# Designs tried in a protein design run: designed miniproteins, single chains, continued (4). Part 29

Each design is a single chain, and the fold is of that chain. pLDDT is the mean over its residues in the fold that is shown.

## One batch from the design tools (miniprotein)

Design m13048
Fold by ESMFold2-Fast:
Structure m13048 (fold): chain A 87 residues (1-87)
Amino acid sequence: MKLETKPLSDEEIRELARLVAENYKDASTLTAAVLTVIGLDVEGRKDEAKRLLEEIISELNKRIAQNPDDEDAKWALEFFKKLLEKL
């Protein structure tokens, strides 16, 4: 199979991060985000994986700033921070 080797743009990474931050309570969204990050890492696209995680963390921080009582958003933030540390 010919794999498309085009890097993700900053815009595409921000769009993906926003999608995750809007749906962080959905287990399928969290699973898809984790698999995307792992897929990028195993393809040697570790810089894109780190950038995606940093943008997800940024979007979750914005949500927590607007809703400080959102414990689910805080849990998702810590989860993605831990995933970033393992890369």
Scores: mean pLDDT 77

Design m13049
Fold by ESMFold2-Fast:
Structure m13049 (fold): chain A 71 residues (1-71)
Amino acid sequence: SLSKEQLEAEILASLAVMLGAIAKRDPRLTPEQAAEIDRLVDEMIEAAKNGDLERVREAYERLKALVDAGA
């Protein structure tokens, strides 16, 4: 079984994948914004694989801020 920290990281990474996919459906996104969304989602996936919950949380907050600002 996954540790509680690993499970939390996996949940946050899954939420980031969903949030990124929803945000990328916005036709107002610039190519640069879409690339940053993809970068942050990839960062969260890799951090989750490593059990780095703090890095997952930081990337998730940055992704949310980007979505709230322009997507």
Scores: mean pLDDT 77

Design m13050
Fold by ESMFold2-Fast:
Parts: C-alpha cells; sequence; structure tokens
Structure m13050 (fold): chain A 69 residues (1-69)
C-alpha cells in the first residue's frame, strides 16, 4: 500500500541523506525486497521518474533477492 511505501521511504531516509537520491533508491529497493511486496515495488517505480533512480532501486531489490536464494 502507499502507507507501506512511505514507511520504507522513512527507513531509507534514516540511512541515507536527502541529497543522495540514488543511494536512497537503492536502500528502498533492498527494503521492498525484504518485505516481499509487489505492491510496494510497483508504487515505488511509479513515483520514480528518473531512470537512474529506477535502476538503483532495482539493483537494491535484486541484491536482496540474491541473498534469499
Amino acid sequence: SEEELEKFEEEAKKIIPKDNPLARATVLGYLAAKKDSEEVLEKALERMTDPRERRAFLRGYEAAKKIKE
């Protein structure tokens, strides 16, 4: 849900400063994969208009998935 996405964004903000959007996107992707929520994944990608942020998000997501494999 959108509320869950906001919680993940706040967690990423605790780790990464506001002025580093690519690092924050990577952490958000990692957290979304850990939660295993397709809804959070879709909502996050919908809000990311910068293709570089989308790539960073997906890299974090896939890295977390590999750890589970």
Scores: mean pLDDT 73

Design m13051
Fold by ESMFold2-Fast:
Structure m13051 (fold): chain A 77 residues (1-77)
Amino acid sequence: SRAVELGEQGLKAFEAGKYEEAIRLFTEAARIALENGDLALAARALFGVGRAYRELGKFEEAERYFKLALELEEKAK
């Protein structure tokens, strides 16, 4: 799955401290997951976006993405 592959690339970027790249990769993963109706995968990717924004000190953006990820996770159940 392209969305899974992008999510894994985003995680590697995050672990390498490349937070802007991680945001880009996780955002693309979430977009593709949503197009495919995979709400659980989209939620995981958006949680990754939130974590990366938090590492950049962008706490408002992080909170927004964490909230969105939680809402999608609940809808996936």
Scores: mean pLDDT 90

Design m13052
Fold by ESMFold2-Fast:
Structure m13052 (fold): chain A 60 residues (1-60)
Amino acid sequence: YEEIIKEAKEKAKEILKEIKDKEEIKKKALEFLSKYSDLPDDVFREIAIEVNKLLDKKFS
């Protein structure tokens, strides 16, 4: 799962970097995470942590 996590983190950065509206980026983040919802909980959590860090960095 290391490659899936790595690819997901890079895709999250790419998808979220250009969105400036707070509500739109939250919607995109949820859509992105839904693609990984079938993965084991620990793998999904790792991806979700990265997405949340990206959101915090952008809007903190």
Scores: mean pLDDT 76

Design m13053
Fold by ESMFold2-Fast:
Structure m13053 (fold): chain A 70 residues (1-70)
Amino acid sequence: METITLEQAIEEAERLIARGEETEAATNALRLLTLLKNKDWDGLLELLRELGASEEELEEARKRLEELEK
């Protein structure tokens, strides 16, 4: 099974919002995915911290973002 792309994840979030299902969670996911698409890594890490991510989770996210830059 192929890993879903950023575009596919964005489409899925938009579909959930359009259907009125889990709109709050889908809207938050869409914000996160948009930051990823724009390569706004600082904004992404700040959003994750705002959502209650731990220091360990932020370190893991930073490591994954470094991989995406390649």
Scores: mean pLDDT 71

Design m13054
Fold by ESMFold2-Fast:
Structure m13054 (fold): chain A 86 residues (1-86)
Amino acid sequence: MEELARLILELFRAEERGELSEVERAERVLEIHRLARDIAANAGAGAGAVAAELIDHLEDPRAANPATGKPLLTVADAEAIVEAAK
């Protein structure tokens, strides 16, 4: 959970500072989602439930970065961005 929270905060702050390319933003979203799914699958009931809720929130089209107001990328959007950059 600490690592997951750290990655999310670093993503939001890097976006606020304009430090991320579109591909780097997409790669960070994919890593956050991957870690959240791993915690949901392997952690105890409390941490697993929080990670599952976070996955649901990340897939909500209404969700946005609270620092920038930018819509959160879904996994599908992030995968498309990374693939297009290859």
Scores: mean pLDDT 71

Design m13055
Fold by ESMFold2-Fast:
Formats: C-alpha cells, sequence, structure tokens
Structure m13055 (fold): chain A 64 residues (1-64)
C-alpha cells in the first residue's frame, strides 16, 4: 500500500529535523510512490524511530 500525503510530510519533516534537508525536499517534491516498506527502510537508514514517525504522522493528520 502506498503511503498517505500525511505520512510523506511526516517523513520529510523528520529528515529535515535530522539535517537531511536534500532528502526531505526530494521526498516532498518528487511525489515518488513510496510504500510502507520503503518508508521503514528510510527511517532505519537515517536512524529515525518508528515511534517518532508515528507521532509526526498524527500531528500532520490533525493539522489537515
Amino acid sequence: MNISESERIALATLLSLKGYDQEANRILRNKEVLTHEQVKEILKKYNVSEEEFEKWKKIVERLK
């Protein structure tokens, strides 16, 4: 299943907060189809916890 727009924004926000601004902008702008498996791989690669991702996902969902 492809990720939601809120999950994409949450991922990009977390990567930007970690200093990976180029990767964050790529994820936001290119609108590449990302699966949940690919998101988990990205989180692991950049040492972002799934817990932190879920928190930001909920924040983004509530702001829309």
Scores: mean pLDDT 77

Design m13056
Fold by ESMFold2-Fast:
Structure m13056 (fold): chain A 64 residues (1-64)
Amino acid sequence: AARDALAEGLRAAGQGAPLEEALAAAEAVAALSERDRVIFRVAYYVDQGRLDEARALMAEAGLL
């Protein structure tokens, strides 16, 4: 369920959806935990080539 939700969110992001709309598309497929939401935001930034923002979010979330 979470995997399919994250895939749908990243599909929306690939079509130019902003982060919050892509996350909403993911959550329309399945409920996400707080951890899954953070992972999605990191994946979104990485997919968009926004590596500095991805690193900052990982540091804030304690993933570094």
Scores: mean pLDDT 76

Design m13057
Fold by ESMFold2-Fast:
Structure m13057 (fold): chain A 97 residues (1-97)
Amino acid sequence: MTEKQLEAEIDLAFATMILYLARKIVERLRELGYEDEAAKLESKIDQVEKMIDEARELLKDPENLEKALETARQAVDQAISVLKEANEMLEKALEER
């Protein structure tokens, strides 16, 4: 494994972990009755999961390594953004209830 392949794999693992946390917040929002907010977040999570799958597919070909690394970095950035939005929605939901 090259250093860049390892970096991409670490980024993909990190993005996957962040999405797992975001999905737990989505479950909590549904329990609190915020189904529309939960559905919007789930749609964003699905978009990031598609990005992770694309990066994993790119990693199968050494010629696509740079594109895979860039896609993995974008997946991390988007996963962090989704988790932040999920936390903000949860805080608002708990304040209103």
Scores: mean pLDDT 87

Design m13058
Fold by ESMFold2-Fast:
Structure m13058 (fold): chain A 55 residues (1-55)
Amino acid sequence: SLAAQREAVRQRALREAKAVIDEADKNGWSEEEFNARLDEVVARYQAELAAVRAA
């Protein structure tokens, strides 16, 4: 179902965001690097969500 596909995309985005947070904490990333990485996660989430809606 579309709802299941949307939830799968959401869960992936949450896992990716957590990985970015964990990696930033572990490696002492700058605010700029952290924000750039989170922006990548958000962009992928929006693209995947749009693809599900277009199907």
Scores: mean pLDDT 84

Design m13059
Fold by ESMFold2-Fast:
Structure m13059 (fold): chain A 90 residues (1-90)
Amino acid sequence: MERISLKEAFDLVPPSVERAALAAGVISTGVVWREGDVIAIKLITDPDAPYEEFAVFAGDRFEILRLPRTDKSDEELVEEAVRLAVERGY
């Protein structure tokens, strides 16, 4: 996985996916990763919530994934989010 900017991420996805993400209220912490065709963005999540949120893009697909809060690093959580997206047939 590689870290990229939010601008680079949106330059890599179709405009329809970017618009869908923005319409869904996606807010980025600036923490963005790419693995092949999958882009994962860490979202600003309520600090009292028991989960972290990630916006995941692959091709023309977009989802918000929720993962349990753990002592894992942002990179480890993103790797889990990307793995789940791939397992779902992204």
Scores: mean pLDDT 70

Design m13060
Fold by ESMFold2-Fast:
Structure m13060 (fold): chain A 80 residues (1-80)
Amino acid sequence: DPRELVEEARKRFEEIIKEMESLAKTDEQKKLVENAKKDYEEFLKRLERMVEEGAPLDVIRREIETALRTFEALLEKLKK
């Protein structure tokens, strides 16, 4: 179910972004978080297009996992 995958992805990304917001202390870090939010919004629109165009579930899942790794890397940058 592609809609279910998208909803699960939304929850996972929102958790990461919320943690990034809690860790951002400097103006530079806050800008990083704002850029991440914009990237997430663009990714979500792309993901919705893929679902609408009938992309295979495996392709949608891989796209989600790739984006999650990118966001987790940004989160780790804020922790260190």
Scores: mean pLDDT 84

Design m13061
Fold by ESMFold2-Fast:
Structure m13061 (fold): chain A 58 residues (1-58)
Amino acid sequence: EEVRRLRLEAIRHAAEAGSYRAKALNDPEKKEEYTKKADEHLERMRENIQRARELEAA
């Protein structure tokens, strides 16, 4: 259950990161702001994937 939840959250974070990258392309004045938000979501995605892997190994 927990592994499944973490993987679903990782997928959601990946989708949010993609959304912010698209916004960065359409809004040059906020490009840096949106890029930072995309990077934050990618980092949370990686954290969730790593936790899921560790739980599966346990």
Scores: mean pLDDT 83

Design m13062
Fold by ESMFold2-Fast:
Structure m13062 (fold): chain A 64 residues (1-64)
Amino acid sequence: SALDVVLAVASRDLGVDPATLRAAIEAVLATPPEQREAAIREAAKRLGVSPAALRSLVDFAESL
C-alpha cells in the first residue's frame, strides 16, 4: 500500500523500524482527536524522533 512505501522511506530517515512506526501511527489514530497531539509527543519521545515527523506520518495515514 502507499502507507507501506512511505513507512519504508521514513524508517530509513528516522532510524526506526517500519513495523514500530506503523504501530505508533495506529496507536495515535486510536486516540481521541482532542488527545492526539499529546499522544504524538509521547510516541515521538519514546521513538527518539521529532513530533513534527510523526505528525506528518499520522496525517498521511489518516488521508488514505
Scores: mean pLDDT 85

Design m13063
Fold by ESMFold2-Fast:
Structure m13063 (fold): chain A 62 residues (1-62)
Amino acid sequence: TAAAEAAAKAAREAGEAGGVEAAQRSGYNSMSLQGRANPADAAASAAAFGEAGREAAKKHGG
């Protein structure tokens, strides 16, 4: 629903604003030390944001 999508978008934007700087710092440091970014950490972070957004959408849309 439109309401659920709006709630999910708000949660995603909040997570992005809060985590963008930290994620960039972490990714850059990993590349310097390991020669490659750590995709597992990035995936875990994305999954956490998705979970929060899904919960918000369910509460708003349900």
Scores: mean pLDDT 53

Design m13064
Fold by ESMFold2-Fast:
Structure m13064 (fold): chain A 92 residues (1-92)
Amino acid sequence: SAMAELDRESAELAAAAKIVAAYLEKNNETGIRRFDAAELRKVIEEARKEGADPETIERAERFAKRLEEEGRPLTVEYADGKLGAGSFQPPR
């Protein structure tokens, strides 16, 4: 169903966002950052090496694959311990 598909996509985005937030916090980075699929996969690989949950890794990998298939980056804004993330920007 459309709802189940949206729930799956939301879970995948949430997993990727969690991994990216931990990466940005570890590197003391703030502001707007853009990750293509290859850059996101490198961050996911680092999280895997640090013992991140396998289910979270799998969901984040599925999100990265979707970004690659759609040709879109993940854009994130990180400030004050909060992460805002969007998988796609509308065409301008």
Scores: mean pLDDT 73

Design m13065
Fold by ESMFold2-Fast:
Structure m13065 (fold): chain A 54 residues (1-54)
Amino acid sequence: DEILKLLKEIKELTKKKEEAAKKGDKKEEEALSKKISELSKKLLQKINEYLDKK
């Protein structure tokens, strides 16, 4: 399921972002935040398509 794959990827990136934040790596934290945002938007679109189909 593509939705589950996106969720797994977002979870892994979120974990890496938290690690970057603990290290004070602002550049990596910002890059990961942007990637998470992009995937979250894609996930929302996929969920909406899935729910729109009766």
Scores: mean pLDDT 80

Design m13066
Fold by ESMFold2-Fast:
Structure m13066 (fold): chain A 58 residues (1-58)
Amino acid sequence: SLESMLEGARKVLASRDRTLLLAARHELEELLKTVSGEQKEEVERLLREIDEVLAELA
């Protein structure tokens, strides 16, 4: 489900694993094409958080 995917992305954020973060970013970018409203805002927020962590790891 969408909620399971979002929960998975939150766990990946907590892991700070670059490979998992890059994979989660790709999956969320694909999800962004199909979601709207509150779901879109949540996906965009998670993508922003992933990009921030990836920048810290660079």
Scores: mean pLDDT 84

Design m13067
Fold by ESMFold2-Fast:
Structure m13067 (fold): chain A 68 residues (1-68)
Amino acid sequence: EAEKLVLEGLKYVKEGNIEKAKELFLEAAKKEKDPETKKDLIETAENLEDKEVQEKLSGLYEQYEKQE
C-alpha cells in the first residue's frame, strides 16, 4: 500500500504536479510501519518545492522505469 503511494507520488513529481505528489507522500507516511521511513516521507513531502529534491525524486522514478 505505502509503496504504491510512493510510486504515484514520484510520478507526479516527474510531471510537475507537486501538490498532488505531496498529498501522496503524506498518505504513504500514514500507511508506513517503519518510523524512520515514515519521517523520511514526511520530510520529503515538506521539501517538495525544493528543485534539488524534485530532481532527485524524478531521477528515482526514471530508475524504476528502467528496472523491469
Scores: mean pLDDT 78

Design m13068
Fold by ESMFold2-Fast:
Structure m13068 (fold): chain A 68 residues (1-68)
Amino acid sequence: SGEELLRELYEEAKSDPRLEAELIGGKTLVLTEKEGGTLSLIGYALRAIGDERLSAELKGDTLTITAK
């Protein structure tokens, strides 16, 4: 499910020392880089956009991924 995939992305992001990750209500994943910027977020954004169970939005240096 989209929720299960989102949880997998959350666990991966939590283990990345470059990233701050927050999972909200099991349906929304918010990712930022601790040092600012977006380069480390691009891979997550592409993976989310490539899966129809998820949607992704980049605003400034914040990536929000939502399960449909």
Scores: mean pLDDT 85

Design m13069
Fold by ESMFold2-Fast:
Structure m13069 (fold): chain A 114 residues (1-114)
Amino acid sequence: MKQEFVELVLKGDYVGAVELLLEAGVIQPEMAEFVLAVLEEDEEKIEKAIEEIEKKLGIKLTKEQLKDMVKAMILGRAVLAMEELGEPQEKIDELLEEIRKISEKLQKEIEEQK
């Protein structure tokens, strides 16, 4: 499972990666449904998620910010799997750098919306 998950993420098949996590029982069904809705661009589910986050955290996210957050989450899970598999640090660092760029972009955009 972990090797197949990493391979799917590295290929950019995030939908396949999330479906694999759901099949393996690693991710809760509700979380998988949410993540898949964002990746598949289900506008109604995305809008509901944005509204719920705004109500709970007082932060108004855009659809692009929500997509970036979902991508960062998937990449983070891939990093953890790669570390457990003993993948080269150089390869892990490439994913960590991508996550860092997404996180910095999200932080800047959230600050600009205040």
Scores: mean pLDDT 78

Design m13070
Fold by ESMFold2-Fast:
Structure m13070 (fold): chain A 75 residues (1-75)
Amino acid sequence: SSAVEKALQLLEKAITSEEDKQEFERMVSANIALARKVRELTPDEILWLRTNTAISIAAEQKKLDVVREALKILG
């Protein structure tokens, strides 16, 4: 979880515009809502959903250097 937390912190620092921050929170909320249709999520699972969503946004915005660093942290 420490590696996931470090990767997420790096990725969230790269989300600089208000529009991208709003989209990130919307995507996280939507993914959590979909997963909860199957079962309740653990805190670690919520952390992974946030991290995966942040990777997706960084990749879409072509911030490939940040994505590479995050993936290195995750192993």
Scores: mean pLDDT 85

Design m13071
Fold by ESMFold2-Fast:
Structure m13071 (fold): chain A 93 residues (1-93)
Amino acid sequence: MSREEAQELLHKGWEYLKQGKLEEALELFEKALEIYEELGDKEGSAVAKYNIGLVYLAMGKKEEAKEKFQEVIEEYPDSAVAFLSRAYLKIIE
């Protein structure tokens, strides 16, 4: 598994999310997260986990979405998506 493969999975996951294929998008983002975590890529891991939160939000799984956004903030506080995760937590409440 490579960073390039993880990036392709993120891109395909976003296409499926836009199409409303939420279960397929979730699977792709979870696979991308596994690759980024194996590589020690903190920014990639943060983005993949944030995208998983967005899928849960789109599914109406509000509590699962909040949990993922909190994980991003706690594990990857310096990531660009940590700021976005904080914004979503304020809206979801």
Scores: mean pLDDT 86

Design m13072
Fold by ESMFold2-Fast:
Structure m13072 (fold): chain A 61 residues (1-61)
Amino acid sequence: STRERILALTREHVNRASEVLSEEAFNKALLEMGEVTARGLAEDDPEGARRELEEILKKYE
């Protein structure tokens, strides 16, 4: 389902963030990733969620 895809994308990006970001950057990224996940689920948009999650990682790297 689209929900399962979005949740899997979120887990993947959160795991990567925990490995590559500082603690401070990770905490900020988590808040933004949560917002992206909520919007993706509401809008049924896994590809939009993927793009926004990747942009968050790039922003904080």
Scores: mean pLDDT 85

Design m13073
Fold by ESMFold2-Fast:
Structure m13073 (fold): chain A 57 residues (1-57)
Amino acid sequence: EKRKIEQEIAALESALGVLQAGLDFEKEIGAPQSVIDSIQKAIEDLKKKIEELKKKL
């Protein structure tokens, strides 16, 4: 249902914001590149999921 999909998109966009903040923090503390890459991949995966859900609306 459209309303349920819209709520799911909002939740995923909130999670995306948290991951972006986490990425900034990891970069500031000099985390290993593998950690940075993992967070970046998670961000890309979430963006893809959000776009797929938007296509259903």
Scores: mean pLDDT 82

Design m13074
Fold by ESMFold2-Fast:
Order: C-alpha cells, then structure tokens, then sequence
Structure m13074 (fold): chain A 57 residues (1-57)
C-alpha cells in the first residue's frame, strides 16, 4: 500500500541518518513519522536522531 511504502522510506532515511550521523535527515524522518502518526516509524526515527546526535559529539 502507499502507506507501507511511505513507512519503508521513513525507516530507510532513519537508518541512513543513524549510520552516517546525519542529524538533519533524522529530524526530517521524525517530522514525517509524527505527521503521519506511524508509531513504529516515530520510535525508529527518535532512536536514529539520538544516535546521529551522539556521533556529532
């Protein structure tokens, strides 16, 4: 479904952000996940943001 494809892209962006310390991409993924109310994507994006920020320290 369209929602499944959108969720998949958010999860892919969150994973990329986590691996690369890309805080901007992590924030964008979190914003989209929250906008759509996809709880699983929100949780993954929040963890990705935390890990991306930790890589900037």
Amino acid sequence: SMMEEIEKRILEAAEYAKENGDVVTALAALAEARKLGIERAIEHAEEALKQAMDKQK
Scores: mean pLDDT 85

Design m13075
Fold by ESMFold2-Fast:
Structure m13075 (fold): chain A 60 residues (1-60)
Amino acid sequence: MDEEVLREVLDRFPDPGAFLARGVGPSTDKELLELLLRLAEEYGDAELAARIRARLQELA
């Protein structure tokens, strides 16, 4: 997924954290999870960042 496109989409949502959380699931690929982790950290969502890190560890 293109990071610029995702940032444009996030700017349109009143709750970017909720939108990012929807992207975290069993079918989410590693590259997308790494992108979502960076965005969650930038937005200061520590709980979402922890969930994404746990999911990345499962895929390792």
Scores: mean pLDDT 67

Design m13076
Fold by ESMFold2-Fast:
Structure m13076 (fold): chain A 75 residues (1-75)
Amino acid sequence: MLSAEELRELARELRERAEEYEREARELEEKAREAEKRGDYEEAKKLRLEAELLRGMAALLRGMAAWLERKAEEL
């Protein structure tokens, strides 16, 4: 059985990774805006899809972290 401390540590790691994905998504969105300004709509679309995927992954990781935090409090 995982201790409350181990669950909190895992949740912290997941939140850290989610923040990294959110940062990468923002960088991709900035690159997409630059591509649009250049008229490269195909590149902009690709970058936005990649950013959306990273945001989706971040949301899933945050959900898992919240679940682990609730489990730690139940122990």
Scores: mean pLDDT 87

Design m13077
Fold by ESMFold2-Fast:
Structure m13077 (fold): chain A 106 residues (1-106)
Amino acid sequence: SPLVEEARELRRKAGLLFNQKKYDEAIKYYEEAIRLYEEAGEDPSGAYTNLGIAYLKKGEYEKAIEYFKKALEVDPNNKTALRILGEALRKLGKVEEADEYFKKAE
């Protein structure tokens, strides 16, 4: 699908921006990639995970958690999203909830 190819390219560009610590620009490209994946009826969970990580790097923990949960709604077995969600929850002092996600990531 041309939409999926465009989404993959946007996600790649977002990753390069992320590595340059240009998190706001990376976020815009990840959001565009998600829209294209959803339009194509394809799995956006990896792009949701990337978006969550970008918000985490900005210190926006609540938004990061929302996007990791969206990734897990699409792919409940996304071990990367489960692990990082657990880490974010632990940073917020939600230790019991964090431990549940770490257990699922095993």
Scores: mean pLDDT 89

Design m13078
Fold by ESMFold2-Fast:
Structure m13078 (fold): chain A 79 residues (1-79)
Amino acid sequence: SSLEEEKERLERMLEHAEEKGLPDSDIGAIKEKLGEVYAKLGKYEEAAEYYREAAEYYEKAGDLEKAAEARKKAEEAAA
């Protein structure tokens, strides 16, 4: 499916980003997109984990607005 293809692509992007030490903002964005794909697949626990991790990376990057949005998405996915 297109969602499974997007998930695989994002997982490869995340592996690359972590191996290369890309900026926290980039890692946060990839994790947020993974949360979105997992939520669309009905995997809400995994989606919530990715959103929470995205928020942590956005906080490290100093993007408090994106961190707050990602935390809200994590709460919504876990509900």
Scores: mean pLDDT 89

Design m13079
Fold by ESMFold2-Fast:
Structure m13079 (fold): chain A 95 residues (1-95)
Amino acid sequence: MSLAEELKAEIDRLAAEANRYVDKARQAGRQGNRFEAGNYLTFAVGLAERMVALAKEKAKELDPETAEEILSYVEQRKADILARVDAVRAEIGAL
C-alpha cells in the first residue's frame, strides 16, 4: 500500500470516529443530556482538527500533486464533519 493510500485510510478512520461522536451527541441531546452532547461535539471537532494536522504533516512526504489531492480530500471530510456538528447544535438548540 502506498503512503498516500495509508494516509487516506487513517483520514477515513479519524473521520469515522468523529462521525460516531456526532451520532452520540445527537442521541445525548435528544435524551435531554445537552452537556454530554456538547462534550461529544467537542471531541468530534478535535478529531476533525487532528485529521487535518496529520494530513498536512504527512503531505510533506508526498509528491505535490498527490499532496494537493489529499489536502483537498481532508478539508472536504472536515467540512462534512463540521456541517454535521452544526446541524446537531441547531437540533439541540431547538429542543
Scores: mean pLDDT 88

Design m13080
Fold by ESMFold2-Fast:
Structure m13080 (fold): chain A 61 residues (1-61)
Amino acid sequence: MLEEAEELERQGDKAFEEGNYKEAVELYRQSGLLYYEAGDMERAVEAFKKAAEAEKLAEEA
């Protein structure tokens, strides 16, 4: 799960960089949930913060 969370976060970072903000939101949210389930609360919070930023940018598009 932790390695999967890291992979999803990386995919979210790529989607965000490419301007695919809606896709980045979904990837960051999935990453955050997997970090949370793995007990990594710090990385879960970071992933959810990234999702919130991507969501705001998606609303502006």
Scores: mean pLDDT 83

Design m13081
Fold by ESMFold2-Fast:
Structure m13081 (fold): chain A 80 residues (1-80)
Amino acid sequence: AREEGAQAMLEGNYEEAIKLFEKALPEDPLTAYYNIGKAYLKLGKYEEAIKYFEMALQLDPSNEKAKKLLEEARKRLEAK
């Protein structure tokens, strides 16, 4: 699931990547939320990206990568 999700991200198939990472949620919710947020960010769906990065930070408030991408998504949303 995670390997297939990462491959879909590399191929630019972000909607398929989201579905694959959703399947990974029961095993590793932190990594899945983070990667779903990244896929939504790539799709330009900034409100959804923010939601998933906030869920990742709810599980691990110290995740600096999620904090940085959350800030990026917020800035992108403000530009629209």
Scores: mean pLDDT 80

Design m13082
Fold by ESMFold2-Fast:
Structure m13082 (fold): chain A 65 residues (1-65)
Amino acid sequence: MIMAEATLAVGEMAAFVLGDRIEYREEDGKLVITVRGGEEMVKIAEKTAKNLSEATGKEVVVRRE
């Protein structure tokens, strides 16, 4: 359900912002997630990006530093 998916996406964003290894930025109508960590953090960011894209209808890109 759309409402449940949106709520879960917001919850995931809040949890990872508190984790300090992930930065969220909006750029030209796209959401960019920058990850500062190992493979596990990249995998989590990719799942978050998929959920966020479905919830918002925006293009979401994951970038590793």
Scores: mean pLDDT 64

Design m13083
Fold by ESMFold2-Fast:
Structure m13083 (fold): chain A 91 residues (1-91)
Amino acid sequence: MTDNVIDYTNQSANQHISQYDDYGNRLSSDSSLTQQTDIGRQNVQKSRDRIIQMAQDDVDVGRRASDQMDDSSQSGIDWMRSQVQQQQSRQ
C-alpha cells in the first residue's frame, strides 16, 4: 500500500523532472526561463522527498499530497510549454 504511493510519487516526479529538463534545453537561449525550469525541477524533487516521508506515516495523506504534487507540477509544465510556444512564434 505505502510502496504503491511511493512508486506513483517517484514515477510522477521523474516524468515532470524529465519535462523540465527538456524545456530547459529548448529555452536555453533565455537564462531567466532556464533558471525557472531549474527551480521547477528542484521543487518537484523536494516535494517527492517530503511526500514519501508523509506516505510512510499515513498512506492516505501521502496519496493526496502526491496527487497535489502531480497537479502543481503539471501546471508548471503547462506554463513552460506556453513559454516555448511564445518563443517559437517570435521572428
Scores: mean pLDDT 78

Design m13084
Fold by ESMFold2-Fast:
Structure m13084 (fold): chain A 92 residues (1-92)
Amino acid sequence: SHMEELELKALLLELELTGHKLVLERSKEKLPEELYKEIEELLKEIEELLKQLREALEKGDLEKAEELLEELLKKMEELSKKINEAQKLILS
């Protein structure tokens, strides 16, 4: 049950990351260079944490998986905030 819940959360985060990457790629020419690079670096950090989460889940390390999930959720919140800022600039 607990492992299944963590696997589901990992899948949802992977889907969210894919969506954010698509938005960034399609907005590249319309964003300030600094904001684009900041979002790009956040995406790289999130991808690395997702890889670590998948490894922890594969090993059955629930404690490590929960720790990584908490970090991922914080990074995803930061990313969503930056994407929202980017959208406001594009729509201006």
Scores: mean pLDDT 84

Design m13085
Fold by ESMFold2-Fast:
Structure m13085 (fold): chain A 62 residues (1-62)
Amino acid sequence: MKEIDTSELSKEEIIEIVDKYAEQKGLTVGQKVALLLAVSAGNAKIIEEGDKITIEVDFSSL
């Protein structure tokens, strides 16, 4: 597992990662937008597990 610091990512990189995760999970457009906003605000972690991406929302900062 490798945790990616979202503060080090550009907006384009964040969009690409969120889009890939949304495709893997079959997320709705609304869920994808909510996730993108959380990641962009620094309220979510991105974890890489080989070919799998997991995004965890940090509720302690909300």
Scores: mean pLDDT 73

